# Designed miniproteins, single chains: the designs that were tried, part 78

Each design is a single chain, and the fold is of that chain. pLDDT is the mean over its residues in the fold that is shown.

## One batch from the design tools (miniprotein)

Design m2714
Fold by ESMFold2-Fast:
Structure m2714 (fold): chain A 80 residues (1-80)
Amino acid sequence: MKPITKEEYEELKARIKERYEKDPSVTPEQYELALKFLDEAYEKGIPLEIAREMLDAILSAKTPEEAAKKVNEIYIKNKK
């Protein structure tokens, strides 16, 4: 899988914003966490497919702790 490009980064950032605006269950804290994660994923060259799965987990989590747990599980699962 190829790392996130700048174009894909900007597209994912727009998608996070759109989901936050359309889904009232997404908290401001989850939105900020998702943006911070996306910035780190872009800097580290995380593959687009893995980054998308992790972002979906963050935005659908009920708590920040649940979001962190799901992100870590996805990361471990994709480490081979």
Scores: mean pLDDT 76

Design m2715
Fold by ESMFold2-Fast:
Structure m2715 (fold): chain A 92 residues (1-92)
Amino acid sequence: MTEWTEEKLEEIKEQAKKELEELKKEVETNMNEEELREEMKKAAREIIEKGLASAEAAQVMLKKLEEGKSVIEAVEAMVEVMLKKLEEEMKK
């Protein structure tokens, strides 16, 4: 019922972890967190408005940012939602 393989899912998980570590490094060393928050809120709203498959993950990220959570916490929550949906699709 799904065309997802365990190998493909693991590649996505590893890529997501790598991107989170790079984002964490950038936020801690080079990025203005307030500016990054505003860009992420804008991106999340655009994803939600367009009704893309990632809209639910974008909504979780936007909610965390609006609640005053860190950029890293918001992105981690978004990635967890995306990975959970991929795992659910594999199990169908």
Scores: mean pLDDT 69

Design m2716
Fold by ESMFold2-Fast:
Structure m2716 (fold): chain A 91 residues (1-91)
Amino acid sequence: KKLREELAKRFSDEEVEEIFKKADTDGDGYLDREEFRRAISYIIFGNDKPIEDPEKSPLGLFSIYVDHLFREADKDGDGKLSLEEFKEIFK
């Protein structure tokens, strides 16, 4: 809940687009759940490593909040986020 409030107030459209492009590793123009998890990790921790860290992710509260954010942004339920859907999280 608070993560969304921080995201909405903290990042410019340019920063959001850069994070999206960094997370979109296959270049298809969409983020799946794993790519979205990396994007949010960049925002919260400045890197993608914490979600791949066995000490922090078994999956903790971070991964639960990331999953909830993804589900809210993915309103049409296609399992992928476009750049526009991703930007709406930050507005």
Scores: mean pLDDT 65

Design m2717
Fold by ESMFold2-Fast:
Structure m2717 (fold): chain A 81 residues (1-81)
Amino acid sequence: SEARMREALREAARRTAERLREAGLEEAAEHLLRAVEAFLAGDLEEAERHGRLFLEAARDAMELVLAIEDEVMEEARRELE
């Protein structure tokens, strides 16, 4: 279901952003949320722009970012079961 996928993506992005903020990565969190909302709105240019800014802001902390994403995706998977 498209609606379930869209909701799952929003929720995963929200949780990832919360964990990034807790880790002190506020700029990365903001760009991640903007990228996902732009993607869901069909604004691919804006989504790509914020996606790049997210990667730049997270560059030195990418290992931590990937660990946070793995935890959030695992929680989202359990809730969709």
Scores: mean pLDDT 82

Design m2718
Fold by ESMFold2-Fast:
Structure m2718 (fold): chain A 72 residues (1-72)
Amino acid sequence: MFSETVTQGLARLQQLLQDFMADPSLTPEQRAEAHRLVREAVKWLMDNPDASQEEVDQLIAEFERRLQELLS
């Protein structure tokens, strides 16, 4: 079973991806990379079901930063 912290992290990743993907101006390459990034982040959480709040927050911050880099 996943901790509440990891479960909330997964929900936050999904929400961030949905918000990002709502932009109709995104290129197919940006969409593909966003899906790759979320798969990597989800895999890390699945591999670390006992991750701390700090580790999850750092993962989310890194994911958000990398999504913003796709728009540059």
Scores: mean pLDDT 83

Design m2719
Fold by ESMFold2-Fast:
Structure m2719 (fold): chain A 73 residues (1-73)
Amino acid sequence: LEEEVRRLLAGMDAAADDPAAYARLVGELNTLLAELRAADGDPAVAEHLGRAAEAASAGRTEEALAHFRRALA
């Protein structure tokens, strides 16, 4: 899970200038977030991942990375 989130963030950072690749990775991230919320049930983790997904969708990659680091801690 943590490795998958990190992989997606690295991919999004690398694809910041490729809208199609970026959108695909945001979709993968949202799918992973939904699975995590269903399986883990930890509201704090879900909240941080939600904030990260929101920031990523808005193109705020640095903020998304910060929220993911909090979720993975």
Scores: mean pLDDT 72

Design m2720
Fold by ESMFold2-Fast:
Structure m2720 (fold): chain A 75 residues (1-75)
Amino acid sequence: MHAALEAAARALAKEALERLVKEGKISEEQARVLRELLDAGRPLTPANVARALGLSPATAARIVDLLEEEVLELL
């Protein structure tokens, strides 16, 4: 049932992105681009986030940390 787990993980990540936008931690534009990566089956690694958003690796890593923290708060 790996497909169901992947779908659940994407749903949690999308919810976490919505929460980060609501809290002003990322922009709606950044969240939209990251949702597009998830829908394309691309993992939200610091490298993929940096490339997609045109950010430094350090800034992208911070966004990934915020996303992981928000996902943990949803569980």
Scores: mean pLDDT 80

Design m2721
Fold by ESMFold2-Fast:
Structure m2721 (fold): chain A 74 residues (1-74)
Amino acid sequence: MLTKEVPVTLEAVKKFMEEAKKKGATEVDVTNPASGLSVTVPTGDAEKAYQAAKDLLALFDADLDKVVLTAHIP
């Protein structure tokens, strides 16, 4: 399993998803660390992951600029 706290930028999200895909992961969980809510996104769709991260932070007014990304590596 690969887990990392990542700033909510498209570049940082893309970098994590590329590493997850190289290690055999097909999906990444995007988690708001304050609420514990998560959304699962395919590793090939970094823009969807970035949007999910933004939506998770906005929904809970957590004043956070970071999310936790988790990939299940086989």
Scores: mean pLDDT 77

Design m2722
Fold by ESMFold2-Fast:
Structure m2722 (fold): chain A 63 residues (1-63)
Amino acid sequence: MSREEQIEAAKAEALALFRAGGGSFEARLDRALKWFVHQLLSLGVPVEEIPALAAELEAEMRA
């Protein structure tokens, strides 16, 4: 699996975590974003690229 495929898979898992999670909207959002950031770091995504990817995911969850 390419890095891009791994990032998209992590994004899909984060969205699933957000949708399946309990608690408030903000609690689910925070949990999903923290999990996603940890996955990006484990995949070797440069720290400087993470904020943009996290912001895109947050925008999708708030849509």
Scores: mean pLDDT 82

Design m2723
Fold by ESMFold2-Fast:
Structure m2723 (fold): chain A 75 residues (1-75)
Amino acid sequence: SELEALLQSLPPSPVLEALRPVAAQLPPDVAAELVRGLRYGLFADPSPELVALLESLGLTVTELDGGRLATAHFP
């Protein structure tokens, strides 16, 4: 998948290592959001499913621009 290929091409990080095992199981729309967010470093209007995924991996989702943009990082 595009997401799996992207995760293999990016430099190793704890965030990417946490995402690799689940990439194949993601719905196509969530996988597409994640690809865009990883390429640009920002998520535009992130879906509840994407936010739930990131939080389930121990990531903190930080809201920007009145909640219309978000970034994800370990605490």
Scores: mean pLDDT 74

Design m2724
Fold by ESMFold2-Fast:
Structure m2724 (fold): chain A 87 residues (1-87)
Amino acid sequence: SMEEIRLEMINAVARLELLWLKSQLLLKDPSTSREEKIEQLREVIRAAREAIELARKLSDTPQGQADLRYAEVVLEDAERLLEELEA
């Protein structure tokens, strides 16, 4: 149902926001290993892709459009940071 998709989207965006915040803290921590930073960014990328898929189902709503834009920006930033760490 639409209500179930909305709840899944709320949970997916909340998870993405938490994972992204954790990534920003870990990336700034010199005691965090390169491998741990890579693993965290991969988790963000997975969460962002899930949020994008759900947001596309709600793209006819203002909230779905806002959540889609947010998830796409986080995905782009996480993929760029991952490439920089793997170089």
Scores: mean pLDDT 88

Design m2725
Fold by ESMFold2-Fast:
Structure m2725 (fold): chain A 54 residues (1-54)
Amino acid sequence: SMEEQELLDRMGELARKGPHTDEFLSHLNKAGSYIQNNDLEGARKHLEEAESLL
């Protein structure tokens, strides 16, 4: 879906440019797991948490 692709693109961008701290990476890992399980709202919340650490 377009929403799934949006979240995957956001996750990839954050992984490339964000801080590689345990807290940041934990949120990216959770977002990826939520995307894999088609929980796009859960994924979005964890990407927002990762973005807050920028």
Scores: mean pLDDT 85

Design m2726
Fold by ESMFold2-Fast:
Structure m2726 (fold): chain A 68 residues (1-68)
Amino acid sequence: SDLSAEEEAELLARIEELYERMRGLEEEERIRLAREHGGEGEVALALLAHERGLGAEELRRLHERIRA
């Protein structure tokens, strides 16, 4: 892995912060925030989608919207 244990912990903390921010936002704002934060944003959005019971097709659609 390219990350040290400290860098990994910091990355996970940033993803957790994004996840919590996204919980309070509407779908359009969640996608915007995910785009702004790249891979960290995509992971946070995927975690939120999974918690809300979205299936693989809905997750794929969200990824497409982030990349558009």
Scores: mean pLDDT 75

Design m2727
Fold by ESMFold2-Fast:
Structure m2727 (fold): chain A 105 residues (1-105)
Amino acid sequence: MKEELDKKAEETLKRGQSLFEQGKYDEAARTYKEAAELFKKSGRYRDYLQALANHYEALAKYWEEKGDYRKAAIAYRNTANVYRMLGDLEKADEAEKKAEELLKK
């Protein structure tokens, strides 16, 4: 039960990280969202938020590579919102600045 769910969540997060490092941002985004849902079900709320932030960042990079700067900016703003919930104000500010830079293009 909970132990198997926690392990599956951690393995899914690691798979998402590998996909992100390979530049497969769409697959990474989907995989991170799966990890987030697994962490939420296991009651690991901070890990859920971290995986959710990773999901939005991967989604932002996907849209940025596609030249959809509006969708990328929305995803970076979602990343910033999640980092604010985590209390990581530095990463939240960095994500907001990235969104503003993309909207100037």
Scores: mean pLDDT 89

Design m2728
Fold by ESMFold2-Fast:
Structure m2728 (fold): chain A 94 residues (1-94)
Amino acid sequence: MPSMEEIIAEYEAEVEKLTEEGVKRMEEAGLPQERIDAFRVVAEHYKEEGIKALREAKSIEEAKKIKERNLASFRQAVEDLIEGLLARQEAEKA
C-alpha cells in the first residue's frame, strides 16, 4: 500500500501535469496571456487545497478517495473552463 507522502506526491504531479496540458491547449488556441496566468493561479489553489485535504486524511484509504475525487473535479473544471473560453473566442470572431 502506498504511503501518505506517495499519495500526496502523485496528486501534486498529476495536478501539475493537467495544469501544463491545459496551458498548452490555451496557448495553441491563442488565448490572451492574462487568461493563462489566471488559470495557473486557479490550478495552484486546487493543488494547495487538495494537498491540505490529503494531509488531513485519517487513513490511506480516505486519502485515495480524496485524491480520486479531487483529480476528477479538477479535470472537469479544466475542461469546462477551456471549452467556455474557446466558445467565447469563436463567438467574438463572428
Scores: mean pLDDT 81

Design m2729
Fold by ESMFold2-Fast:
Structure m2729 (fold): chain A 61 residues (1-61)
Amino acid sequence: MSLDEVLEQAVKAYKARDLPALNEALETLINEYGLSWPELAKLFIEKYGLTLEEALRAVPP
C-alpha cells in the first residue's frame, strides 16, 4: 500500500467518523512511513483541505 493510499484511507475514515479505521491508518503512517504528528496535520490541511481544528482532531498529539 502506498503512502498516498494510506493518507486517503485516513481522511475517508475521519470524514466517516470511523475512529478504529482512522487510528489504524494513522499508526501505519507514523510507524511504517515515519511521519510525525505535525507532518500529518500539515498534510491533512494542505492536501485534503482540512481546517487546523479538524486536523488536530484527526491527528491528536
Scores: mean pLDDT 73

Design m2730
Fold by ESMFold2-Fast:
Structure m2730 (fold): chain A 100 residues (1-100)
Amino acid sequence: SKEEAIAVLEETLKKLEELLEKLKKASKEEQKKITLEAWKLINDTMTKLEELMPDLPLEVRELIKEKRDEFVELFNEEKYEEALKKMIELLKELIEYLKS
């Protein structure tokens, strides 16, 4: 359901914001590990979102793909904080879309 999808996204958003605060105090090596943890969490969350909302419009699916592609580019450039912030941005945009 839409309400279950929102709850899952809000739970993941809270966890990513906690990871971001941890990342700001971390060494470069630890930042990479934190960002990989965030990436796994996002992928699990997107799988659950697709299961709960199989009828998501193309524009939303394209938004998810675009933000994921931006994440991978930033991650490969070792811009871990910026990469994690992109995932937080994605979740906020998805939550706003579902509440509209």
Scores: mean pLDDT 88

Design m2731
Fold by ESMFold2-Fast:
Structure m2731 (fold): chain A 75 residues (1-75)
Amino acid sequence: KRKLDEFVLFMRSLARIAKEKYKNPEVAEELERIAQEARETGNVDEAFDKVLEIVKKYMPELVPNVEAFRKELKK
């Protein structure tokens, strides 16, 4: 329950960074859709795999932050 809520909040923050810092509203919209799908399915691991591919392609500077958050949620 709490891990899913934390994941969704992280995804919303990442979407805002994509829109505001990277000026990429399409990537922001895609990240928000992944967050919504994770809320409905409960499958956070699959959602992380999708997010990591997007971040590697469009926001590579943030890859270490995504990986660190993923490890923190597994604790």
Scores: mean pLDDT 81

Design m2732
Fold by ESMFold2-Fast:
Structure m2732 (fold): chain A 77 residues (1-77)
Amino acid sequence: GLEEALKELRKLYEEIVELFKKLDDKYISLGIGYVLRAIGLILDVEWNPDLSEEEIKKYIEEVREILEELKELLKKS
């Protein structure tokens, strides 16, 4: 349900923040953008309790995509 989705989103956010901390200073501005985007998506899920399970899965997938983008950025550091 929504509660399980928010738990998964929190875990993904924690992983994003840990990768952000490992970025080279030259990528910090771009990294901040990824973190803020993830926060916005999580707040959309938290503040819209009427979202369907399918819509919630799409939000989780978008946050996972941010995590993967940040992993690729870290490879360049």
Scores: mean pLDDT 84

Design m2733
Fold by ESMFold2-Fast:
Structure m2733 (fold): chain A 61 residues (1-61)
Amino acid sequence: MPSIEEQFEAMVARLKELLEKHPEIDLKAAQAAMLEAQELFDQGRVEEAEAVVDRFIAEAE
């Protein structure tokens, strides 16, 4: 398993790539999802943070 830092950076990178591919996505909504995920990572809730980002990506498609 990658470190918590690497997992967070990977999730952020995936979200940024999604925004690059889909410029119609609301950037504020994407940033809100990132902030929620960051807060959960800071609390050690990695699985919940990943779920927040995964949900946003799934809803964008």
Scores: mean pLDDT 75

Design m2734
Fold by ESMFold2-Fast:
Structure m2734 (fold): chain A 98 residues (1-98)
Amino acid sequence: ASIEEALAAIETLKELYESGKVKAEKVGNDFVITPLGDEEEGYELGIALNDLENSGLVKVEGVGRDYVITPLDEELKANVGDTFLDFLEALEKVLKSR
């Protein structure tokens, strides 16, 4: 994916999280994402997660109804943060540095 596609995916994830359409829980350095929205919002989530995985910075795994985001980039691993929003900000900074 292009840097532009990955940045758009981060924006989509922020909007879904802030509107309560996803729940995000930090487990170690991973984030477990639970879809809470409708099928259309779930589809948007799936596209955004796929675009992020295609950036090479994260791995995304489907586990039942949830998605697990694992950071792969060393700078990102060091700066995962405490909240999902902090994590998305760290992702954006790494993408913009490339």
Scores: mean pLDDT 83

Design m2735
Fold by ESMFold2-Fast:
Structure m2735 (fold): chain A 74 residues (1-74)
Amino acid sequence: PHVVSEAELLSVVSEETARAFRELLERLLAQDPNISELELLSALTLFAHEQGLSSEAIHALLAYGGQLYLEHRA
């Protein structure tokens, strides 16, 4: 899978959006350490729609979130 860096994410979303995304991800992982990838991606998809992001930004956010989820479980 493609590794999406924070810098690459910031090329398609604002710094404020990236910060809100990171806070959401941290909150979800803290509330449910056993959260499934599907549940996490569903929450991140909802966040992306609420932010009115482009398809490119949505794909970047989901790829980044999936990567962090796998790192959290390693």
Scores: mean pLDDT 75

Design m2736
Fold by ESMFold2-Fast:
Structure m2736 (fold): chain A 74 residues (1-74)
Amino acid sequence: MEEAAKAAAEAAKKALDDVLSGGDSLESSIGAAIAAIGAAIQKALEEGMPISKGLEGAKEALTEAVNAVKKAAE
């Protein structure tokens, strides 16, 4: 279900935002974001979603999170 893949990607975005809100360093936040994206992809696969759908959603979530951090820094 594409909705499940999207939910997994949104969960990854939320995890990144939560780490940033916790006041962790940028390096720590990026590491956590990578881990969250990996977990989101794995979750999508476990739910029977095609890799392409899970990966695309996770990539979009990561890109948006990185852009948000970049804008905040600038």
Scores: mean pLDDT 62

Design m2737
Fold by ESMFold2-Fast:
Structure m2737 (fold): chain A 80 residues (1-80)
Amino acid sequence: MVYSVVLVVRSDKPIDAEAVREALEALGATRVRVVPDPRDPRRAFVGFELPEERFDREAIREALAALGVEVLGWRALPAP
């Protein structure tokens, strides 16, 4: 099974979309998209897919925290 994940994130600095993408891809994420909030460059929506066996909420949070990025909320749904 594959999970489709959407995160709402923020940082004290403008979000580096490339660094976020690389960190998530290192966890096995595919189809990573980072959509900055046009009103606040320190906020973004992050969408990606992960296989069930690689879906670890703590690992995702820790990888983003290493970049100074905080997860404000998320949705994870089974993808077909």
Scores: mean pLDDT 80

Design m2738
Fold by ESMFold2-Fast:
Structure m2738 (fold): chain A 82 residues (1-82)
Amino acid sequence: MAAELYKKLSIELTKALKELASHLSEEEQIQIEEQILNDPEVQEAFKKFVEASKTGDKKAIEEAAQELKEKFVSKLEELAKK
């Protein structure tokens, strides 16, 4: 189910944020998350995920979700290095 894949993705992204940025305040963590979500590469991966979700093709949805996760985590690691 698409909702289950979305929930799993959300949990994994939240876990990564906590592990890499737990030393920051909640407000700073939210700002980092907003910066990641506004990154052009992350936005393009998110658009691919939304388009794949419209097709109902589970494999396409899973591949797009994985790409989105990889782009999100990569940008998070870059921003959390400060």
Scores: mean pLDDT 74

Design m2739
Fold by ESMFold2-Fast:
Structure m2739 (fold): chain A 74 residues (1-74)
Amino acid sequence: MDKRLELLGRATLLGQQAIKEAAALSPKARDAVGKAAMAGSDVEAAEKYLAEAKAIAPEITPLLDEFLALIKEI
């Protein structure tokens, strides 16, 4: 139980970091990452929006991939 709450907390913090990094590069990338973060348990929707963000701002690809990996582990 505690481990799942820790993963949720880490995913939330990493999602916020991804939004911040995307916002520095492009408003469109920020919006795509924001939609992915709001998708929560809908992994397919999150993956789609993260792919859109990577197309707009490929520089943050490693951060977005790490965020998606955390979502899939929850």
Scores: mean pLDDT 78

Design m2740
Fold by ESMFold2-Fast:
Structure m2740 (fold): chain A 91 residues (1-91)
Amino acid sequence: MMEEERRRFERELEEARRLIEEEMPEERRPHALEAIEHAREAREALERGDLETALEHALKAMRLGALANGTLDEAEAEARLAELLARRAAA
């Protein structure tokens, strides 16, 4: 299960990177790329059961992603993170 989840997550990050390179203005790409890096670190923390570290990196990823896209504010990013974590806890 973890291998399938990891491969699916990596595929999603690759797609996100492609969209960033193709559609995002150069000035915002550094924030988006940094967000992807934090998302990977959050996944690794989740795999080892370190929820606190996973939350910290996931929050950073969401915040940086929101800044890069200009479509989400910090509160929306936090709300989406909480939803994802609630789904994880329910699974």
Scores: mean pLDDT 68

Design m2741
Fold by ESMFold2-Fast:
Structure m2741 (fold): chain A 103 residues (1-103)
Amino acid sequence: SAEVDKLRKEIDKLFEKIKSLLSEENKKKAEKIYKELQEELDKLEQLVKEQADPLEISKTMLRIMGLVTEIILLGKKAGEEAEELAKEMSKKVEELLKLLLSE
């Protein structure tokens, strides 16, 4: 949907801002975590569309929130600005999860 696409673009923009504030080593870690986050979000969209097992959906959501927490921890190490951006990204991910589950 248009709202899903909008939220995914907002998450991408926030991630790029966070990444720009990280050390070179932590940029590579963040890119790996973010790739896994995108893959888990794509998986969640498919599971919801297929009306898959609620346990599979729940497990995927927990994995997504775990990956977001890892990005927040990397942001925290980079300073207050990066931590605040990571928390904003977390809120956009929560909005996306709510939207996907309401479909």
Scores: mean pLDDT 88

Design m2742
Fold by ESMFold2-Fast:
Structure m2742 (fold): chain A 87 residues (1-87)
Amino acid sequence: APPPVLSEEQQALLGELMRELMERLEKDPSDLEGLRAIVDEMIERLGEEVTLRALGLLLTSAKRENAPEEVIEALERLYREVRERLA
């Protein structure tokens, strides 16, 4: 399917939420409750498909940059949870 078309405001919001998610992952990747709160905000404001795509891109980037295993595992869990919601 083609990627969702986002407005400039939605792209800015996505960038802000992605930054907040990454900052929390770097500070404490075991804070699943805090990470899920950010993901829930993304779903509520941008939708499940946009959120899943964003998490997939973060996960790919984290693996490419050799992020800590704990960060990769947290992102994989969040991605799986959102994907299950879409199924």
Scores: mean pLDDT 82

Design m2743
Fold by ESMFold2-Fast:
Formats: sequence, C-alpha cells, structure tokens
Structure m2743 (fold): chain A 64 residues (1-64)
Amino acid sequence: SMMERVRAEMQQLLADAVRIGRALYDRLQAVRATDPALAAQILAQIAALEQAYIDRAARLKEEM
C-alpha cells in the first residue's frame, strides 16, 4: 500500500539521517576545542541535515 511505501521511505530517511548525523557529531566532538571555525561549519551542516529531514518527512506524510 501507499502507506507501507511511505513508512519504508521514512524509515530509510531516518536511518540515513542518523548515519550522517553521527559522523558529523563525531567530527564536531573531535574539533570543538581546537578549531571553533570548523566546529561552527559542522554545526551548520547538522542544522541543515535536521531541516532537510523535517522537510522530507513532511512531504512523505503528505503522500499518506
């Protein structure tokens, strides 16, 4: 069904976001104390990832 497809796509979207977010967070922790400019760039990338996830999840819910 369309609802099953949307749920599968949402699960994949979440899995991808978690994987990318974890890698960004690990990099942030490594540079936070020594490179504040790079840390700020990584924080912006995390915020962009969160917003992209919210936007895509909202679009998928509209298909239900």
Scores: mean pLDDT 84

Design m2744
Fold by ESMFold2-Fast:
Structure m2744 (fold): chain A 79 residues (1-79)
Amino acid sequence: SDDERHRQELLENLERSKKIAKEVIEEGEKKGLSDEEIVEKIIEALRKAGLEDQAEGLEETVRTLGSAKETLELLKEAL
């Protein structure tokens, strides 16, 4: 059914988003990037992967919290 397909696509997009975020965080921390630079690179990587909704959601989280550090801490807890 269409509901099964939409659910599967949503779960696949969430899994891809988590994998991208984890890889960017690990690489950024190894390179000594700032929290701001890491968050920016996650947003860019999500957009490049065609995950626009997830990228916009992360941008809105950064605006709402007013802190890249706090946003990154929340992301790490979700991974």
Scores: mean pLDDT 85

Design m2745
Fold by ESMFold2-Fast:
Structure m2745 (fold): chain A 65 residues (1-65)
Amino acid sequence: MAKELEDFKYFADSVLEALRTVLDDSKVQAFEERVKELADRLEAGEITPQEARAEMQAALAELLA
């Protein structure tokens, strides 16, 4: 469980760093808040790592549309 949470956070941080070079800070902050919510739910065992990744990808797609 801890390894999966760390892997998710590492992946999310990499995505956030990339987005900071392309998008406005307000959009990056909104996405960062969503990522934090997903990480908290993953740590609590409310969602699987696969579900957390899918939700993050969906949020990213909406952000980039």
Scores: mean pLDDT 78

Design m2746
Fold by ESMFold2-Fast:
Structure m2746 (fold): chain A 96 residues (1-96)
Amino acid sequence: MEEALKAAEYAREGGRKAMEGAAKAGNATSATAAAVSGIGGEMGARIYAKKGKGEEGGLEAAEGAYTAALAAESGGGKEGAEKGREGAKKALEAAK
């Protein structure tokens, strides 16, 4: 349960940093996509945490953070993309 909630936090933080990177690169569309993906991963992880499915929650969080990283990279936010990928990795580790 706590592990899936930690994964949710990593998805939120990774998505936020990916959004900031895309915004700094001047791409509002990519910044919005990164923010939405991070939030989706956080919400998915929290829903699975309530069901006692920590591993599935970690996967949802990691997918959200990784999708946020891809959005940031497409918008030129390379640093944000790296942070989003780091968030995805930490989400997977937290859900073990």
Scores: mean pLDDT 82

Design m2747
Fold by ESMFold2-Fast:
Structure m2747 (fold): chain A 76 residues (1-76)
Amino acid sequence: SRIEELRKRIKELKEQARELNDKSTLSYLDIIEEKLREAERAQEEGDYEKAEKLIRDVEREIDNLELSLEIKKLRG
């Protein structure tokens, strides 16, 4: 499912952030993870519109974070 894939991506980003000792990114990932849990609860409650909005928000934040991390690697 989309939520399971996003959960996996968050886990991978947390591992990368730990390797880089990037504590601010780890804190931000905790916030994203909380939003994903809100999306899961919205699905369980049948609020599919709210769930979709939260999932899209999480996807965009993860995409931006992945790009930022790649840029950091390119800059050394």
Scores: mean pLDDT 84

Design m2748
Fold by ESMFold2-Fast:
Structure m2748 (fold): chain A 89 residues (1-89)
Amino acid sequence: DFDAELERRLAEAEREAQALVEKVKSIDPNKYPEVKAQLEARVRRERARARYERDFLKTHILSAETGIDPVEAAELLEEIEREKARQKA
């Protein structure tokens, strides 16, 4: 199930990001400003990676199930998203 797999991976990435956020909060900014900045950058990177992996996973699962090229699968997913947005409007 595409949605279940996407939700699982997003939840995993958010747990990892939250652990890093808690680590950032525990750092004394006056004593370790560089370390705090590095961890904040890592939180941003992990969240960006999770978004990329979600889109990558969805595209490649669809490609594997339908036998179409991943680029064509990405285009089809964009069409589905546009249709869903149109129906909600």
Scores: mean pLDDT 66

Design m2749
Fold by ESMFold2-Fast:
Structure m2749 (fold): chain A 70 residues (1-70)
Amino acid sequence: GLEEGLEIIRRRAEELVRRVEREVSREAGEELRREFERILAEFEKTGDVSILTEGLRELERRAEELLREA
């Protein structure tokens, strides 16, 4: 269901944040976490699941960029 899907997305985002925090910096990890929080807030307002899916893809792209710059 939606709740299970949201939990999977949340766990994936948390994995990305932890990896960036460990391999890049705490500040970069905090920036990524704030990005995810904005995605969640937008989803709460719209109820549009595509915001979560597209948001996670953008979060993954951002994490990859940060990891490459480390």
Scores: mean pLDDT 81

